# Designed miniproteins, single chains, continued (3): the designs that were tried, part 26

Each design is a single chain, and the fold is of that chain. pLDDT is the mean over its residues in the fold that is shown.

## One batch from the design tools (miniprotein)

Design m8874
Fold by ESMFold2-Fast:
Structure m8874 (fold): chain A 60 residues (1-60)
Amino acid sequence: MTEDQLKKLAKKFGLSIDELKNLINELKKAKTEDELKEIAKKFGLSLDQLWNLIDEIVTS
């Protein structure tokens, strides 16, 4: 992803660019739905918001 795409995505979900980068790294390690729920909670997102963010990353 370009830095502009990261800025746009971060603003859409109420995250800083650094928080978004950390979230993406945590997602790469997640293997279960419970781990996804913990990641969502850590970054102040609902599970549905996290799934929408994953979809945006995959389509970008």
Scores: mean pLDDT 80

Design m8875
Fold by ESMFold2-Fast:
Formats: structure tokens, C-alpha cells, sequence
Structure m8875 (fold): chain A 96 residues (1-96)
């Protein structure tokens, strides 16, 4: 999938949080179990609990099919939670 390929590239450039978030988004869209989604949320928020409201915004946007809102929330996650030196490359990957 494009999400899986983009997550691999994000991880290679050091955008590890955004990579996990993109894998989480794919799991939502593929209809993963609530147990899997809860485990993914726990891993993503372990070092950054302030990510939780962004993950909930992303879930809502994905469930509503709002691609623009999904991209906006992913962009906010990159800008707030990734190192500044990877922002440009991470934003280019998520906009593919």
C-alpha cells in the first residue's frame, strides 16, 4: 500500500512518530480491531501524550472520508512532534 511505503520512507528519514501515525491511519482504513487501534495509540503516545487529541482528530477525519482534514492533521503532527530538520521531507512524503 502507499501508506506502508510512505511509512517506511518516513522511518528512514527519522520521522518515526509520523511513520507510526501513518501506519495507524492505514489500520483505521483497513478496519483493524479496536484492540489493535488501542495498542497503536498507546505506542504512539508513550513518549508524547499530547499526541492523543491529534490521533482522535485523525480518526474522525478518516471515518468521515475527509482527505483534506486528514492531511491537515498529519501536517500538524509533523510540525509539532518531529525534529525541525525532517519537516520538509516528511511533509513531502505525506502529500504524495
Amino acid sequence: SEFRNNAKELRKIGASITAMVLEYLEAILEGASEAELEQRRLLITAGNPELFPYLKELEKAAEEGDEKAVLKTLSEIVNKFEPEDVHKDALAIIRR
Scores: mean pLDDT 87

Design m8876
Fold by ESMFold2-Fast:
Structure m8876 (fold): chain A 67 residues (1-67)
Amino acid sequence: MKEKLLEEIIKELKKRNFPESLIETIKTLYELGISEEELKELLELIKNKDFKAAIDLMGKIFERHAK
C-alpha cells in the first residue's frame, strides 16, 4: 500500500514538472518511515494543486522524522 502511494505521488509530481530534488525528498521521507496517512495527505494536496501546502507538509514531516 505505501509503495503504491509513493509511486502515485512521484507520478503526479512528474506530470506537473516538479524538480527532481522534490522527488528525491519524497523518497527520503519514505525511507525515514513516513506513515501511510501522511502519504495520502500529500497525494491529495498535490492532486488538488495546493503545492505550497504540500511543500509545507513535506517540511513538517521531514522535521518530525529527522533527528
Scores: mean pLDDT 76

Design m8877
Fold by ESMFold2-Fast:
Structure m8877 (fold): chain A 62 residues (1-62)
Amino acid sequence: MLDEEQLLSLVIAHAFEPDEALREKLLAALRTAPRSHQLRVLALAEQLGDAELAEAIRRVLA
């Protein structure tokens, strides 16, 4: 399982170079992550302006 720092690193990587496989890997890890990590990952995606990733994360959290 990915830790919080690894999840945040994937968010940064996706913001620099969007990749569907990277996004799916992040979302799969996020589904089993603590709520605090999920919310921090969403906040970072929104802060970086990665609208596509932020929307995908919101769908996982709903």
Scores: mean pLDDT 82

Design m8878
Fold by ESMFold2-Fast:
Structure m8878 (fold): chain A 118 residues (1-118)
Amino acid sequence: MSKEEKLLEEFKALVDRYRATVDAIVAAYREGRISKEEAIEQLLDLARAFADSVRTLVQKAVEEGVSKETLQEFAKLAKEALDHFLRAAREVGPEDQEAIDELEKLYEETKAFIEKAL
């Protein structure tokens, strides 16, 4: 496996891990194990951690000279994961516009960071 293929697999594994954690938070809320406020707080904290991890991996990929095509795949995967966070937040607390706005801001900032690397 090439160095680029290893980085892409690492990024995919990261995305899958965060998506699974989002699903677990939503399930905990639906089962009444956590409150709506706790679920939204956990989703926001997780989204911030995800955005930081994406920036770290994208920076590493750029430093290692990965292709524009690989960076575009990173952008696509990050977008899909952030869309999943937004869907989860809207399902748990559709009335929490501040939380939704913060997630949308994290999405736009993460997208802009990756686009600067292209």
Scores: mean pLDDT 84

Design m8879
Fold by ESMFold2-Fast:
Structure m8879 (fold): chain A 64 residues (1-64)
Amino acid sequence: MSEEELERFREELARQPGISEETAERIAEAVREHGGDVLAALKDIPGADAELLQKAGAAWRRAR
């Protein structure tokens, strides 16, 4: 995953209802650490639930 794709993902994630800029930034950092594996990154985030997984997946599809 490129730095440009990661930045777009962060921006799209921050546009989701209930996700703050700080939360979007933290998730984007975790995705970077997991080589672009959004699901693996979210499993390592405390308090990540099915709703957050759905929102992150939608943001990832929009970032492309």
Scores: mean pLDDT 76

Design m8880
Fold by ESMFold2-Fast:
Structure m8880 (fold): chain A 74 residues (1-74)
Amino acid sequence: SPERELTIDTFRLISLLVEARLHIRQGDLDAARAQLDEAEALLREIQRRWGAQFPSLVAQLQRQVDEARAELAA
């Protein structure tokens, strides 16, 4: 179902964000930047595929990516 596919894509994105935040905590900032770049690319694909059907979910995922970027910049 479309909902199952979106769930899988969402879990992949959350996994990247968890890994990026782990790298931030460990001081591996270059690794964190690479993971966040990958997360942003995946978010663009999720937006392209699902943005019209699930705009609130995509907006939530965008906020989580933005928050992780802010943590890296702090």
Scores: mean pLDDT 86

Design m8881
Fold by ESMFold2-Fast:
Structure m8881 (fold): chain A 69 residues (1-69)
Amino acid sequence: SEIDKKIENLKKEMEKLRAELTALKAQYDALPPGSPEQQAVLAQIRAVNERLFEKGNEYDKLLIEKKKK
């Protein structure tokens, strides 16, 4: 039950991060190439991708832990 709650919370966090990433990519594509605004959005995309990668690793570890019961 505790592991299930952690898994569901991570799913919700990852879904939110994926939605943010989609929005940021749309902003990036709409901005002038090489503009300071585009570079700022690129930095945000990289930060969101890093968090998503970390959450994905936590999710995988919890799934493995749940199977070991």
Scores: mean pLDDT 85

Design m8882
Fold by ESMFold2-Fast:
Structure m8882 (fold): chain A 94 residues (1-94)
Amino acid sequence: SVSVTLPASVNGKSGETVTVPATVNGDAGKVVFKLTNAATGELLDQKVVFNVKDGEVLNYTFTAPATAGTYTLTVKAYDKEGKLASSASSTVNV
């Protein structure tokens, strides 16, 4: 089986680089990251990583938005057959 884990929360400063480590267990065919504004639901960034191996740590890196507030990073891990296996979310405080 495939699973993914994120920190519950991370802190960022407007305009600075933020890195969120996602740990993958099991071989994932695809891992999808989406960064959204928690208040509006606006999609700010998306990243897809293919062929992720068991125990791999994927560092999702982005520039913290200029507007202070709460953002949500959502990660979804799919197995080798394309089935959604796991999802996790982290709260990004700017």
Scores: mean pLDDT 87

Design m8883
Fold by ESMFold2-Fast:
Structure m8883 (fold): chain A 86 residues (1-86)
Amino acid sequence: SPFVEKAREVEAEIQKKLEELAEKYGLSKETLEKLLQEAIAKGLPPSDEEIEELAKKFGLSPETAKEIINEYFDHAKKLAEKYGLP
C-alpha cells in the first residue's frame, strides 16, 4: 500500500531527527521522546512557563528545552509539507 510505505518513510525521518537531536543536545532518545510527548500534550506551542516546567522535570535549561521543542516542531512542519500531510 502506498499509504503504508509513506507512513514508514515519515516514521524513519522522525526517528532520524530524534537521533540527531539526542546527539546534538547530549540526551538519550528515550528522554527526548518523553520531553516531546509532554510538550505536545501541553499545546502547540507550549507557553514559556510550560517549557520551564518541562526543562526542570527533564534536568535541562529552559533555553535548551525551548531549542529542542522548536527544532522538532519545525522539522515536523517541514515533514508534513514534504509528504502532503495536514
Scores: mean pLDDT 79

Design m8884
Fold by ESMFold2-Fast:
Structure m8884 (fold): chain A 76 residues (1-76)
Amino acid sequence: DHDEEVRKLLEKLYGPEKADKAYKFGKDLVIDFLIKSLNLTEEEARRLLNSDEGGDILDLMVKERSTPQEVLDRLR
């Protein structure tokens, strides 16, 4: 629901092609954070991000201006 509003805002600001790229940029940042903070391998971090939990992490970072650490704490 809310994810659709974020997507629409990104499309309005950057256009549809750049909006998709901005969304992917967030995922890459979360992967790096998970590797460093939880001492995970890149494969483990990618698997966690591809879960339902990973989507919520990205959405909260964009909407609430939260750091990845704050988002992970709330998601528990």
Scores: mean pLDDT 57

Design m8885
Fold by ESMFold2-Fast:
Structure m8885 (fold): chain A 101 residues (1-101)
Amino acid sequence: MSEKELRKEYNLLLLDPSASTEEIARALSRVLENETTPDPTLDAYRKMLELGVSIRTIARYERGLARLKDPAERVETYQRVLEAKSAEEALAIMREGVSKL
């Protein structure tokens, strides 16, 4: 599967109410393994993984963030995550982002 197809599959799963968190987490893992283009969103996910946040937890919050009406709120959330110093701080930022739904 191409990088573009993996990213498309992931984005479709985020908006699919029948998709499980595990399916979203598996699709996200494949995107992170294959995408080499600089992307603040993927960089934020890698930062969270480095801080010890599980990929399943990232997928759960991503599902909420994908439903935000303003794309700028998602971008701001990812930029703040890149500056986080702990898993707890990153999770607090993600939770705040989702609360804007």
Scores: mean pLDDT 77

Design m8886
Fold by ESMFold2-Fast:
Structure m8886 (fold): chain A 95 residues (1-95)
Amino acid sequence: ARERAEEALRRIERAVEEFREALTKSLGDARERAIRALEEMARALEEMGELELAERLRELAEKIRTEVIGQEKALEILKEVEEIYEEAKRRWEER
């Protein structure tokens, strides 16, 4: 339903913002918050039927979980996350 997709997109938008905020922090739970935000986005994308985009986000979450991520690499991941969000929004608008 349209209402379900709109709610999923709002959840993704909020999660992107949380992910961005997590990446600007250098202490505490920033890594865990970033991973949780990506997992929330992936769940919302699955609810929209965007399984491929959800899988890409889970791969990014695993990368953050297993690798040491410097600021430059974190910004690259943020750009990929924002591109996935824009793609999901575009696909919904073109349906």
Scores: mean pLDDT 77

Design m8887
Fold by ESMFold2-Fast:
Structure m8887 (fold): chain A 67 residues (1-67)
Amino acid sequence: DKVTPYLSLEELREWLRQGRSAEEIHAELVDQAAQEPDPSVSQRKLSVLDSPEALQRIREAMERLRS
């Protein structure tokens, strides 16, 4: 039930209700990962979010939830 390892479907639904774009959601996840108190966890999250597929996965999940 996760869009990515760090984004749940429930969080995605809430952000969609707020009218956020995939780019805004991605930026929020990057900000949250950067603020992670464990540097090794922060680095792993940022590495996943820095992949070109991360934004595309968010867009695809948003489209599925809108149907």
Scores: mean pLDDT 76

Design m8888
Fold by ESMFold2-Fast:
Structure m8888 (fold): chain A 94 residues (1-94)
Amino acid sequence: MKVRVSVNGEVVLELDLSKDTVGPTITAKVGDVITAESVDGETLKFTLLDKKGRTLFSATGPKASFTLTEPGDYALVIENEDGNVGTVPVRVVA
């Protein structure tokens, strides 16, 4: 099962959620839109965490988008129905 992660509509990575995985750190700017979506339309659970591990946003569905409003380090956590977890570190610069 594959998930695409995009910044402002440009695909920056694909994750394979057939097992737990950690993606490379993506770099974004304040105001950028991070989108994660299932390639095959599978339902996923999305959670955006700040550097303190606090949940800023969560969504369930085949696609989620997050707008980055503050500089800092974040983690986008993506879980599929099999319980496999993908983590994408996100660095936001001003």
Scores: mean pLDDT 84

Design m8889
Fold by ESMFold2-Fast:
Structure m8889 (fold): chain A 69 residues (1-69)
Amino acid sequence: APTNEEAAALFDAELAKAPAEERAAAREAFSRRFLAEYGSPEQQAILREIGETLAKIGDEFEKELKEKK
């Protein structure tokens, strides 16, 4: 299994290729798929942390777009 950083990077890459309106759906789909495939409390904790990181990245991305030069 990938490290937290690798997993976050993979989710971020998948999120980035989805249009803005589909990013939430893509995030949710990856979360469900991850839980279904691994299903342990440890994996659930990692997924929660990744979800929080992705939420921050999305927030920062929107902030950057609004602060565009």
Scores: mean pLDDT 64

Design m8890
Fold by ESMFold2-Fast:
Structure m8890 (fold): chain A 72 residues (1-72)
Amino acid sequence: SNAKDFARIVRNAVELAKQGERELAETMVLIALGIAKANNDDPEIVKALERILEAIRNGDLETAQKIADELA
């Protein structure tokens, strides 16, 4: 399912952010968000991806992880 595919991508992005690769993590979430928007995916998936991106940008990796886990 699309939600599970996005959950996998954003969980990997959160792990990269935890390792200090925040720019790469943001890029991964931005790509996922672009794909979700282009495919007219569920608005709740788009909103979750936007919230994960904001959390990573703010260094709130706990919130990013929680939202990523809720997607799957």
Scores: mean pLDDT 85

Design m8891
Fold by ESMFold2-Fast:
Structure m8891 (fold): chain A 99 residues (1-99)
Amino acid sequence: TERRRNLEMAATLLDKASGLLGQGYENVHSASTFASVASDALRAAAKLAPPELQERLRALANEADNLSRNADKMSDEEIKKGLSALRDQADALAAQLRA
């Protein structure tokens, strides 16, 4: 069904966002770029997600975008901590969509 395809696609976009955030964690000098692309994937996932999760996914996308915009003002440890927290949230939401 279209609903099932949308849920599977949203979960796949969340997996992609998680992977991008993980790449930013391993490559902090490129963290701004990875967080920006992850934000785009999270916004795309929000459009496909059930209404009750759309607000949380948009909030997560905004957090990723904010990290991307402020990365040059942050320490490497602050960037890694932020990326790790965003990744954990993306992974939890992907699991929730697959439940």
Scores: mean pLDDT 90

Design m8892
Fold by ESMFold2-Fast:
Structure m8892 (fold): chain A 95 residues (1-95)
Amino acid sequence: KVSKEELEAEVELGMAQITLSVMVRTAPEEYKEEMREAAEEAVEALEEAAAAKDVETVREGLERVLEALRLQDEGKYEEAIELVREAAEEVRERV
């Protein structure tokens, strides 16, 4: 049985996964590996929060990921990577 909370958590998770995938793909070569590692940690943490049906934590994580995308769009790659790492850490603390 799929609950509304489960569906909402999965939608927010899907959005974060897509955003992080785009960030890795569009990062310059020198940042791709570090961004990929940060993205993998963030996805793992968000998947755990979604499995716990913690919609609020997944949504907060997505908001930080979208902020990191904005920093990357401005060419602030190191700041974007650090924000993705911080998002993973904060999500893990909540779960």
Scores: mean pLDDT 86

Design m8893
Fold by ESMFold2-Fast:
Structure m8893 (fold): chain A 60 residues (1-60)
Amino acid sequence: DREEREEAVRNAVRDALDAGASEEEVLDTGLRVGRALGLPDEVARRITREVLEEYRREKE
């Protein structure tokens, strides 16, 4: 369902960040995975930015 697809984008973005990907690479990853799962670009970008902001705050 939609929640599973959104969670897949979140997991892909977290994995990219854990691997040391740049902000540009992370944004591209979120959009790519979202598109592959049939999510609108706006939704994929929103989730990617949310995870990026959470990760940045956690990293201090």
Scores: mean pLDDT 81

Design m8894
Fold by ESMFold2-Fast:
Structure m8894 (fold): chain A 80 residues (1-80)
Amino acid sequence: SSPSAEQRAQADALTAEGRRLFAQRRYREAAEKYLEALRLDPTNEAARRGAQDALTGLVAEEGNTPEARELAREFRELSA
């Protein structure tokens, strides 16, 4: 079913927080916020792009850790 207006508003707020964290190069926290937004609204295009960019930054800074792989799997499931 389609996201409710409340879920879309919450997803937009989480997406904005993710962008703020990404700008600070806090890629793990940014990825977590974007993925939370996608759980509420899987159609949020800004959150989908933000999650992809944040996961790329996380792997670049921390390497291909178990945590990064888990977040990437969650992103793949939510973006399918």
Scores: mean pLDDT 89

Design m8895
Fold by ESMFold2-Fast:
Structure m8895 (fold): chain A 73 residues (1-73)
Amino acid sequence: MEELIEEGEKELREQFPDLPEEERERLLELVRRYETEGDEEAAREAVELQGRLFERETGKVRPSLEEQLAAAA
């Protein structure tokens, strides 16, 4: 389980290397809660947040020039 979640985190970093640190920290915090506390709600929120971030980054949300280029796939 932990390995699966960590793999998802690594995949996110590879897909969006320019992901803002604050957004990444929020996602990681939810993942940590699930791993350390077994909080299933945190796991669901992490998946939902990851999906929303993926859509937002692809949809060009608050982009700097470099972030726009990274998100344009």
Scores: mean pLDDT 62

Design m8896
Fold by ESMFold2-Fast:
Structure m8896 (fold): chain A 67 residues (1-67)
Amino acid sequence: HHMTVEEAFELLSKAPGLELRTDAEGNRVVVDKETGEVVWREHPENPNLLYEAVSGAWVDENGNLVK
């Protein structure tokens, strides 16, 4: 089921063991505190896109891949 970026970010920011960071371009990133793996990234041009962690890509709320 699809979430808005703000809903996903709010849930991730409250999760134990995750840390909010900012990348070199100023975009929000959520990482695992122990492994340093990125679990979520803000899209630099469209904040309404959802991050798909396995492929490192973004999808819209309908599940379409954004290039």
Scores: mean pLDDT 67

Design m8897
Fold by ESMFold2-Fast:
Structure m8897 (fold): chain A 63 residues (1-63)
Amino acid sequence: AAERTLVGTSPEEADLALARAVALSEGRGVKATVVVDASALSPEQLARLRAGAERAGIRFVAR
């Protein structure tokens, strides 16, 4: 199976990384992982991104 890692080092990049990961997972059956910089994100944004990734079956890693 194809695997892709998408990295977001800013709040905007983190939102885009999840959106792209969802599109890859749903459209192409790609196993996507989203990696974000936790220090760049609010706790609220981290919680929203985690919930979104979990619903979409995407691996989410906060560094």
Scores: mean pLDDT 81

Design m8898
Fold by ESMFold2-Fast:
Structure m8898 (fold): chain A 68 residues (1-68)
Amino acid sequence: SSELMEELERLANENPGEGERKALAEMQKLLGAVPDEETLAYLGEEMTEADREALAAAEAEKAALAAA
């Protein structure tokens, strides 16, 4: 499941008082910005090697075009 979300929730729980509110808000922002590595791994398991390589190639090509 979402191991990163559980880790962030654990961090929020370690901050007593008002710190937990700020940690929660930070967690929301972080989850929106952080790539879902767990999801990518799960999709890789479901997809063929060729499909996964195609996705990686497309991502790299997109980055290269943006850099050019």
Scores: mean pLDDT 56

Design m8899
Fold by ESMFold2-Fast:
Parts: sequence; C-alpha cells; structure tokens
Structure m8899 (fold): chain A 80 residues (1-80)
Amino acid sequence: KKVDELIQKALDAITKAVKALREGNIDEARKYVQEAKKLIDEAKKQAPESKQPVIDFLKKTVDSLEKVIENIEKERKKKA
C-alpha cells in the first residue's frame, strides 16, 4: 500500500512537471522532476520484486523529462 502511494505521488509529480513544461514554467518543471525522483527512490527501497518493473519505467520516464528540461534550458541560453 505505501509503495502504491509513492508510485501514485510520483505519477502526480510527473504530470505536474509535464504541465509546467507545456506552460513554459521550466523552474516548476525541474522542481516536480526532482520530487518525482525522490519518490521513485523511496518506492524502489520499499517495493517488492513484482513492482520493480513499474518503478524502473517511472525512473526512465523521469530521466527523459530531465533531458527535455536540460535541452530547453540550453536553447534558451543560446537565444539570450
């Protein structure tokens, strides 16, 4: 149950990060990505083997979002 709560909170943080990116709020997107990373790490420590594939998928998703944020920040620096 606690692991499922951590997974749900991580999904909520990912959803908020995506929304912030769509709105151009890069700082908020970064905050939510970091929150999701913490929740995923906590879930991984507590999760049974049966939940590990879901947690690994979430980690890959968050890593991809972090790369998108990095790329947007680099593009904005070039135009400034």
Scores: mean pLDDT 81

Design m8900
Fold by ESMFold2-Fast:
Structure m8900 (fold): chain A 65 residues (1-65)
Amino acid sequence: SLSEVGTVLRVMGIAVDGGAEVKLRKEGGKLKIVITYETDEELEAAERAKEEAERAGLEAEIVKK
């Protein structure tokens, strides 16, 4: 749906604005947002993005590069 696409774009924006990388993945038939960080600043952005994703009912994972 357009509302779900809007939520995904918002989550991706939060992570990318903080320098983190974002990938969309399917795991067990569910959409998962994978956020990759290198620095502590990127980790803060990744955690904010994960919180937003989970608030919207999406699965998110933070991974160190």
Scores: mean pLDDT 81

Design m8901
Fold by ESMFold2-Fast:
Structure m8901 (fold): chain A 83 residues (1-83)
Amino acid sequence: SAAELGRRGAELGAKATTPEQAFRAGELVARGALLSPMSAERRTGYALRAIGEGTEALFNPAAVPAAAAGIAELGREVAELAE
C-alpha cells in the first residue's frame, strides 16, 4: 500500500548511513506518494522532494545525514496522508 511504502521509506531513511540507502529510502517514499489518494499536485510534490533528497545524497555523501532525515520525515507524512 501507499501508506506501507511511506512507512518503510521513513524507517529506512531514519537508519540510512550510505548514499545508496538514502536514495533507496527516497524511492520508497516517492512510490508511496505517487500511489497515495492525494491530488496529483501533492503526489508529484512529495515524490519530487523524496527523489531530490535521495539524488543529492548520491552526488554529495556529506549530505546523507540531512537527506536521510528529510526522507524519513517525508515518508512519515506520506504514510499519514495515505491511510
Scores: mean pLDDT 85

Design m8902
Fold by ESMFold2-Fast:
Structure m8902 (fold): chain A 100 residues (1-100)
Amino acid sequence: TAQFNQAYGQFWAVVQDMMSVLPADAQQQVQATMAQVDDLVSQYVSSTDSSVRQQLVNQVVDLMDQMQQMFRQHVPSQYQSQMDQNVQTMNQVQDQLRSL
């Protein structure tokens, strides 16, 4: 749906913004998690079953929570205020996705 695509796009934009301030090993882990999210999103778009779509949304949100944890652990201290604001945006997006 358009709402799902918009929310996902907002989350991805925040992740991309924060990627540049992560250590290289954390960047690789975030990219690997994003690849898993992209696969699940592809399955969501291809599915017509509402129960399957709900399960896929829940899996996407769980992976988004994992990425937030990685940002909290790995973002350098000088960027913590920016990260905290971006985490609030990510939480809002995740809540929107859960409500679909």
Scores: mean pLDDT 81

Design m8903
Fold by ESMFold2-Fast:
Structure m8903 (fold): chain A 86 residues (1-86)
Amino acid sequence: VSSLEDLEAIRKRVKEALLPHLSEEEAAAVADVLTPAVALARASLPEEKVEEVEEELIELGLELKKQGKSLEEIEKEALEFVREKL
């Protein structure tokens, strides 16, 4: 078990969490922009808190996508969300 996850592994996991709620293409796009925020959380927070924050980031990304936010806005909000936890 690695203390750091590969960005591709993070993206795949986030995409799989979004697939029940979004199309394959939309899930991939949202996962791509959420991945930097999840990676920041994984690098900066204790493992116990990372699972909680990752779940919250997935919910945030899904909600913002439903509100019609751009992918750039979703990425910005996700990164700001993680920074508030630091």
Scores: mean pLDDT 80

Design m8904
Fold by ESMFold2-Fast:
Structure m8904 (fold): chain A 69 residues (1-69)
Amino acid sequence: GMKPDSEEEKKKIEEMIEKGVSPEELKDFLIEIGASLDTIGELRNRGALTDEQTREVALAAGLAQRAEP
């Protein structure tokens, strides 16, 4: 499968949510770490990301996954 998120990355995401960071800041972090589509979908379902931000992160992740030769 695609590269899974590390335990440290998942912990950082939870800390950001608990601190009440903006969905935009969370989106930027998820793009930087190359978050999995499963993680992105879970965050959308929890309301941590807006539909628009979820789409942007998912597109970035999908482009990385399509880069396989």
Scores: mean pLDDT 70

Design m8905
Fold by ESMFold2-Fast:
Structure m8905 (fold): chain A 72 residues (1-72)
Amino acid sequence: LEQIKKRLEFLVKHAKPELQPYYKKMLEAVKNKDIEGLKKIVEEIKADPSVPESTKLRFEKLYELYLEEVKR
């Protein structure tokens, strides 16, 4: 869980301005253990045609890693 928070904090600081709001929302959802909020953020990003496929995959992978940590 702490490792995922560190990754998101890094991404919030170093991501392109256009992507920073998404990473910030995801970090807040992780801090609050809001699984439904995390899923919604991933769905919003996947629906945004301006977001690169590599970035969409990154958010999806972070969501999967969070779900594994919460279950264990």
Scores: mean pLDDT 77

Design m8906
Fold by ESMFold2-Fast:
Structure m8906 (fold): chain A 64 residues (1-64)
Amino acid sequence: MSGAEGARAQIEAVRDQLSDESVEAAMKVLDAGMAGDYEKAEELAKQNYEQLKEVEAAVLAAGA
């Protein structure tokens, strides 16, 4: 099973509770990770830290 597909679905499930910017940031990090560009994924996560923190909290609550 593709973990990346699962993560994307979980982000979309909590999307209505978050701004489009937060969802977009999380999906960009996910795409970079899927491409094997972990350095880029980490930079994107740092740049959007506050928004990713909200996305992570919502996803963790919905799909742990």
Scores: mean pLDDT 74

Design m8907
Fold by ESMFold2-Fast:
Structure m8907 (fold): chain A 93 residues (1-93)
Amino acid sequence: LTSSGLTDEQLRALAKAAEQLRSPDAIVDAIEAIGHSLGIPEETLKKIIELVKNGEYDKAAEILRQIAETAPPSFAEALRALADVLRKLKEEK
């Protein structure tokens, strides 16, 4: 699926869904949708997704925070929210 640009409301909805579900699958879906909308290279997205699937939540969160520093404000907020959810998933183990 080719992503179109996400609206601020859609970005907030994706971040909220990931936070509420606290599911690796929901976080992966949100990262993929946001990443494609931002034009993040496929190889970078695959690395982040692999880190989430392998339980390497801290490393995935760090990459998302680095991308957020150069992203537009609404995307940066969503990426930081996803990074926070990943950190909380690690703490639940």
Scores: mean pLDDT 77

Design m8908
Fold by ESMFold2-Fast:
Structure m8908 (fold): chain A 92 residues (1-92)
Amino acid sequence: SEAERRARYEELARRAEELVRLAEEAKKQGMSGTPATAAGSVLAIERARQEVRRLMEEAVEADPERGRELGERFLRRLDEIHAEARRALQAL
């Protein structure tokens, strides 16, 4: 049903939002630390991006249009977080 597809999309979106929140936290930890801490932050953000991509693949199978929207929104945010973390690492 459409209600089941909406519920599935909302669950995947909620999980993706949680991963973005964890990536923001990892970025903050990296910015306040040593080069090793900053490198660890970049890796954590890359893992979050990989997990969001998997969630996007599931979302696209359930609803292609909403799944693409999910991917574009959250992956764009993770790309921004990754760029900020990489820039912070290079400044050390």
Scores: mean pLDDT 81

Design m8909
Fold by ESMFold2-Fast:
Structure m8909 (fold): chain A 80 residues (1-80)
Amino acid sequence: GKEEEIEELKKRFEAAFAALRAAFRAEDLAAAEAAYAELRELVAKLKELTSDDKELILRLEETLGIADILVALTKIITSK
């Protein structure tokens, strides 16, 4: 059902965010950008399934903002 789909997407989101953190530590910009792209797709799917939950949508957008900062930091550390 809807709750099971949301739980699966949340697990994928956690895995993608962990991959982004690993890419940041490894100074791997390509991996960081790939993980961020997956996070954006997962957030879009979660927003469709949870369109009535505005608080969850805001938290997802805030988390995606944090992910964007990690990608930006990866770009800075790999540009030198």
Scores: mean pLDDT 83

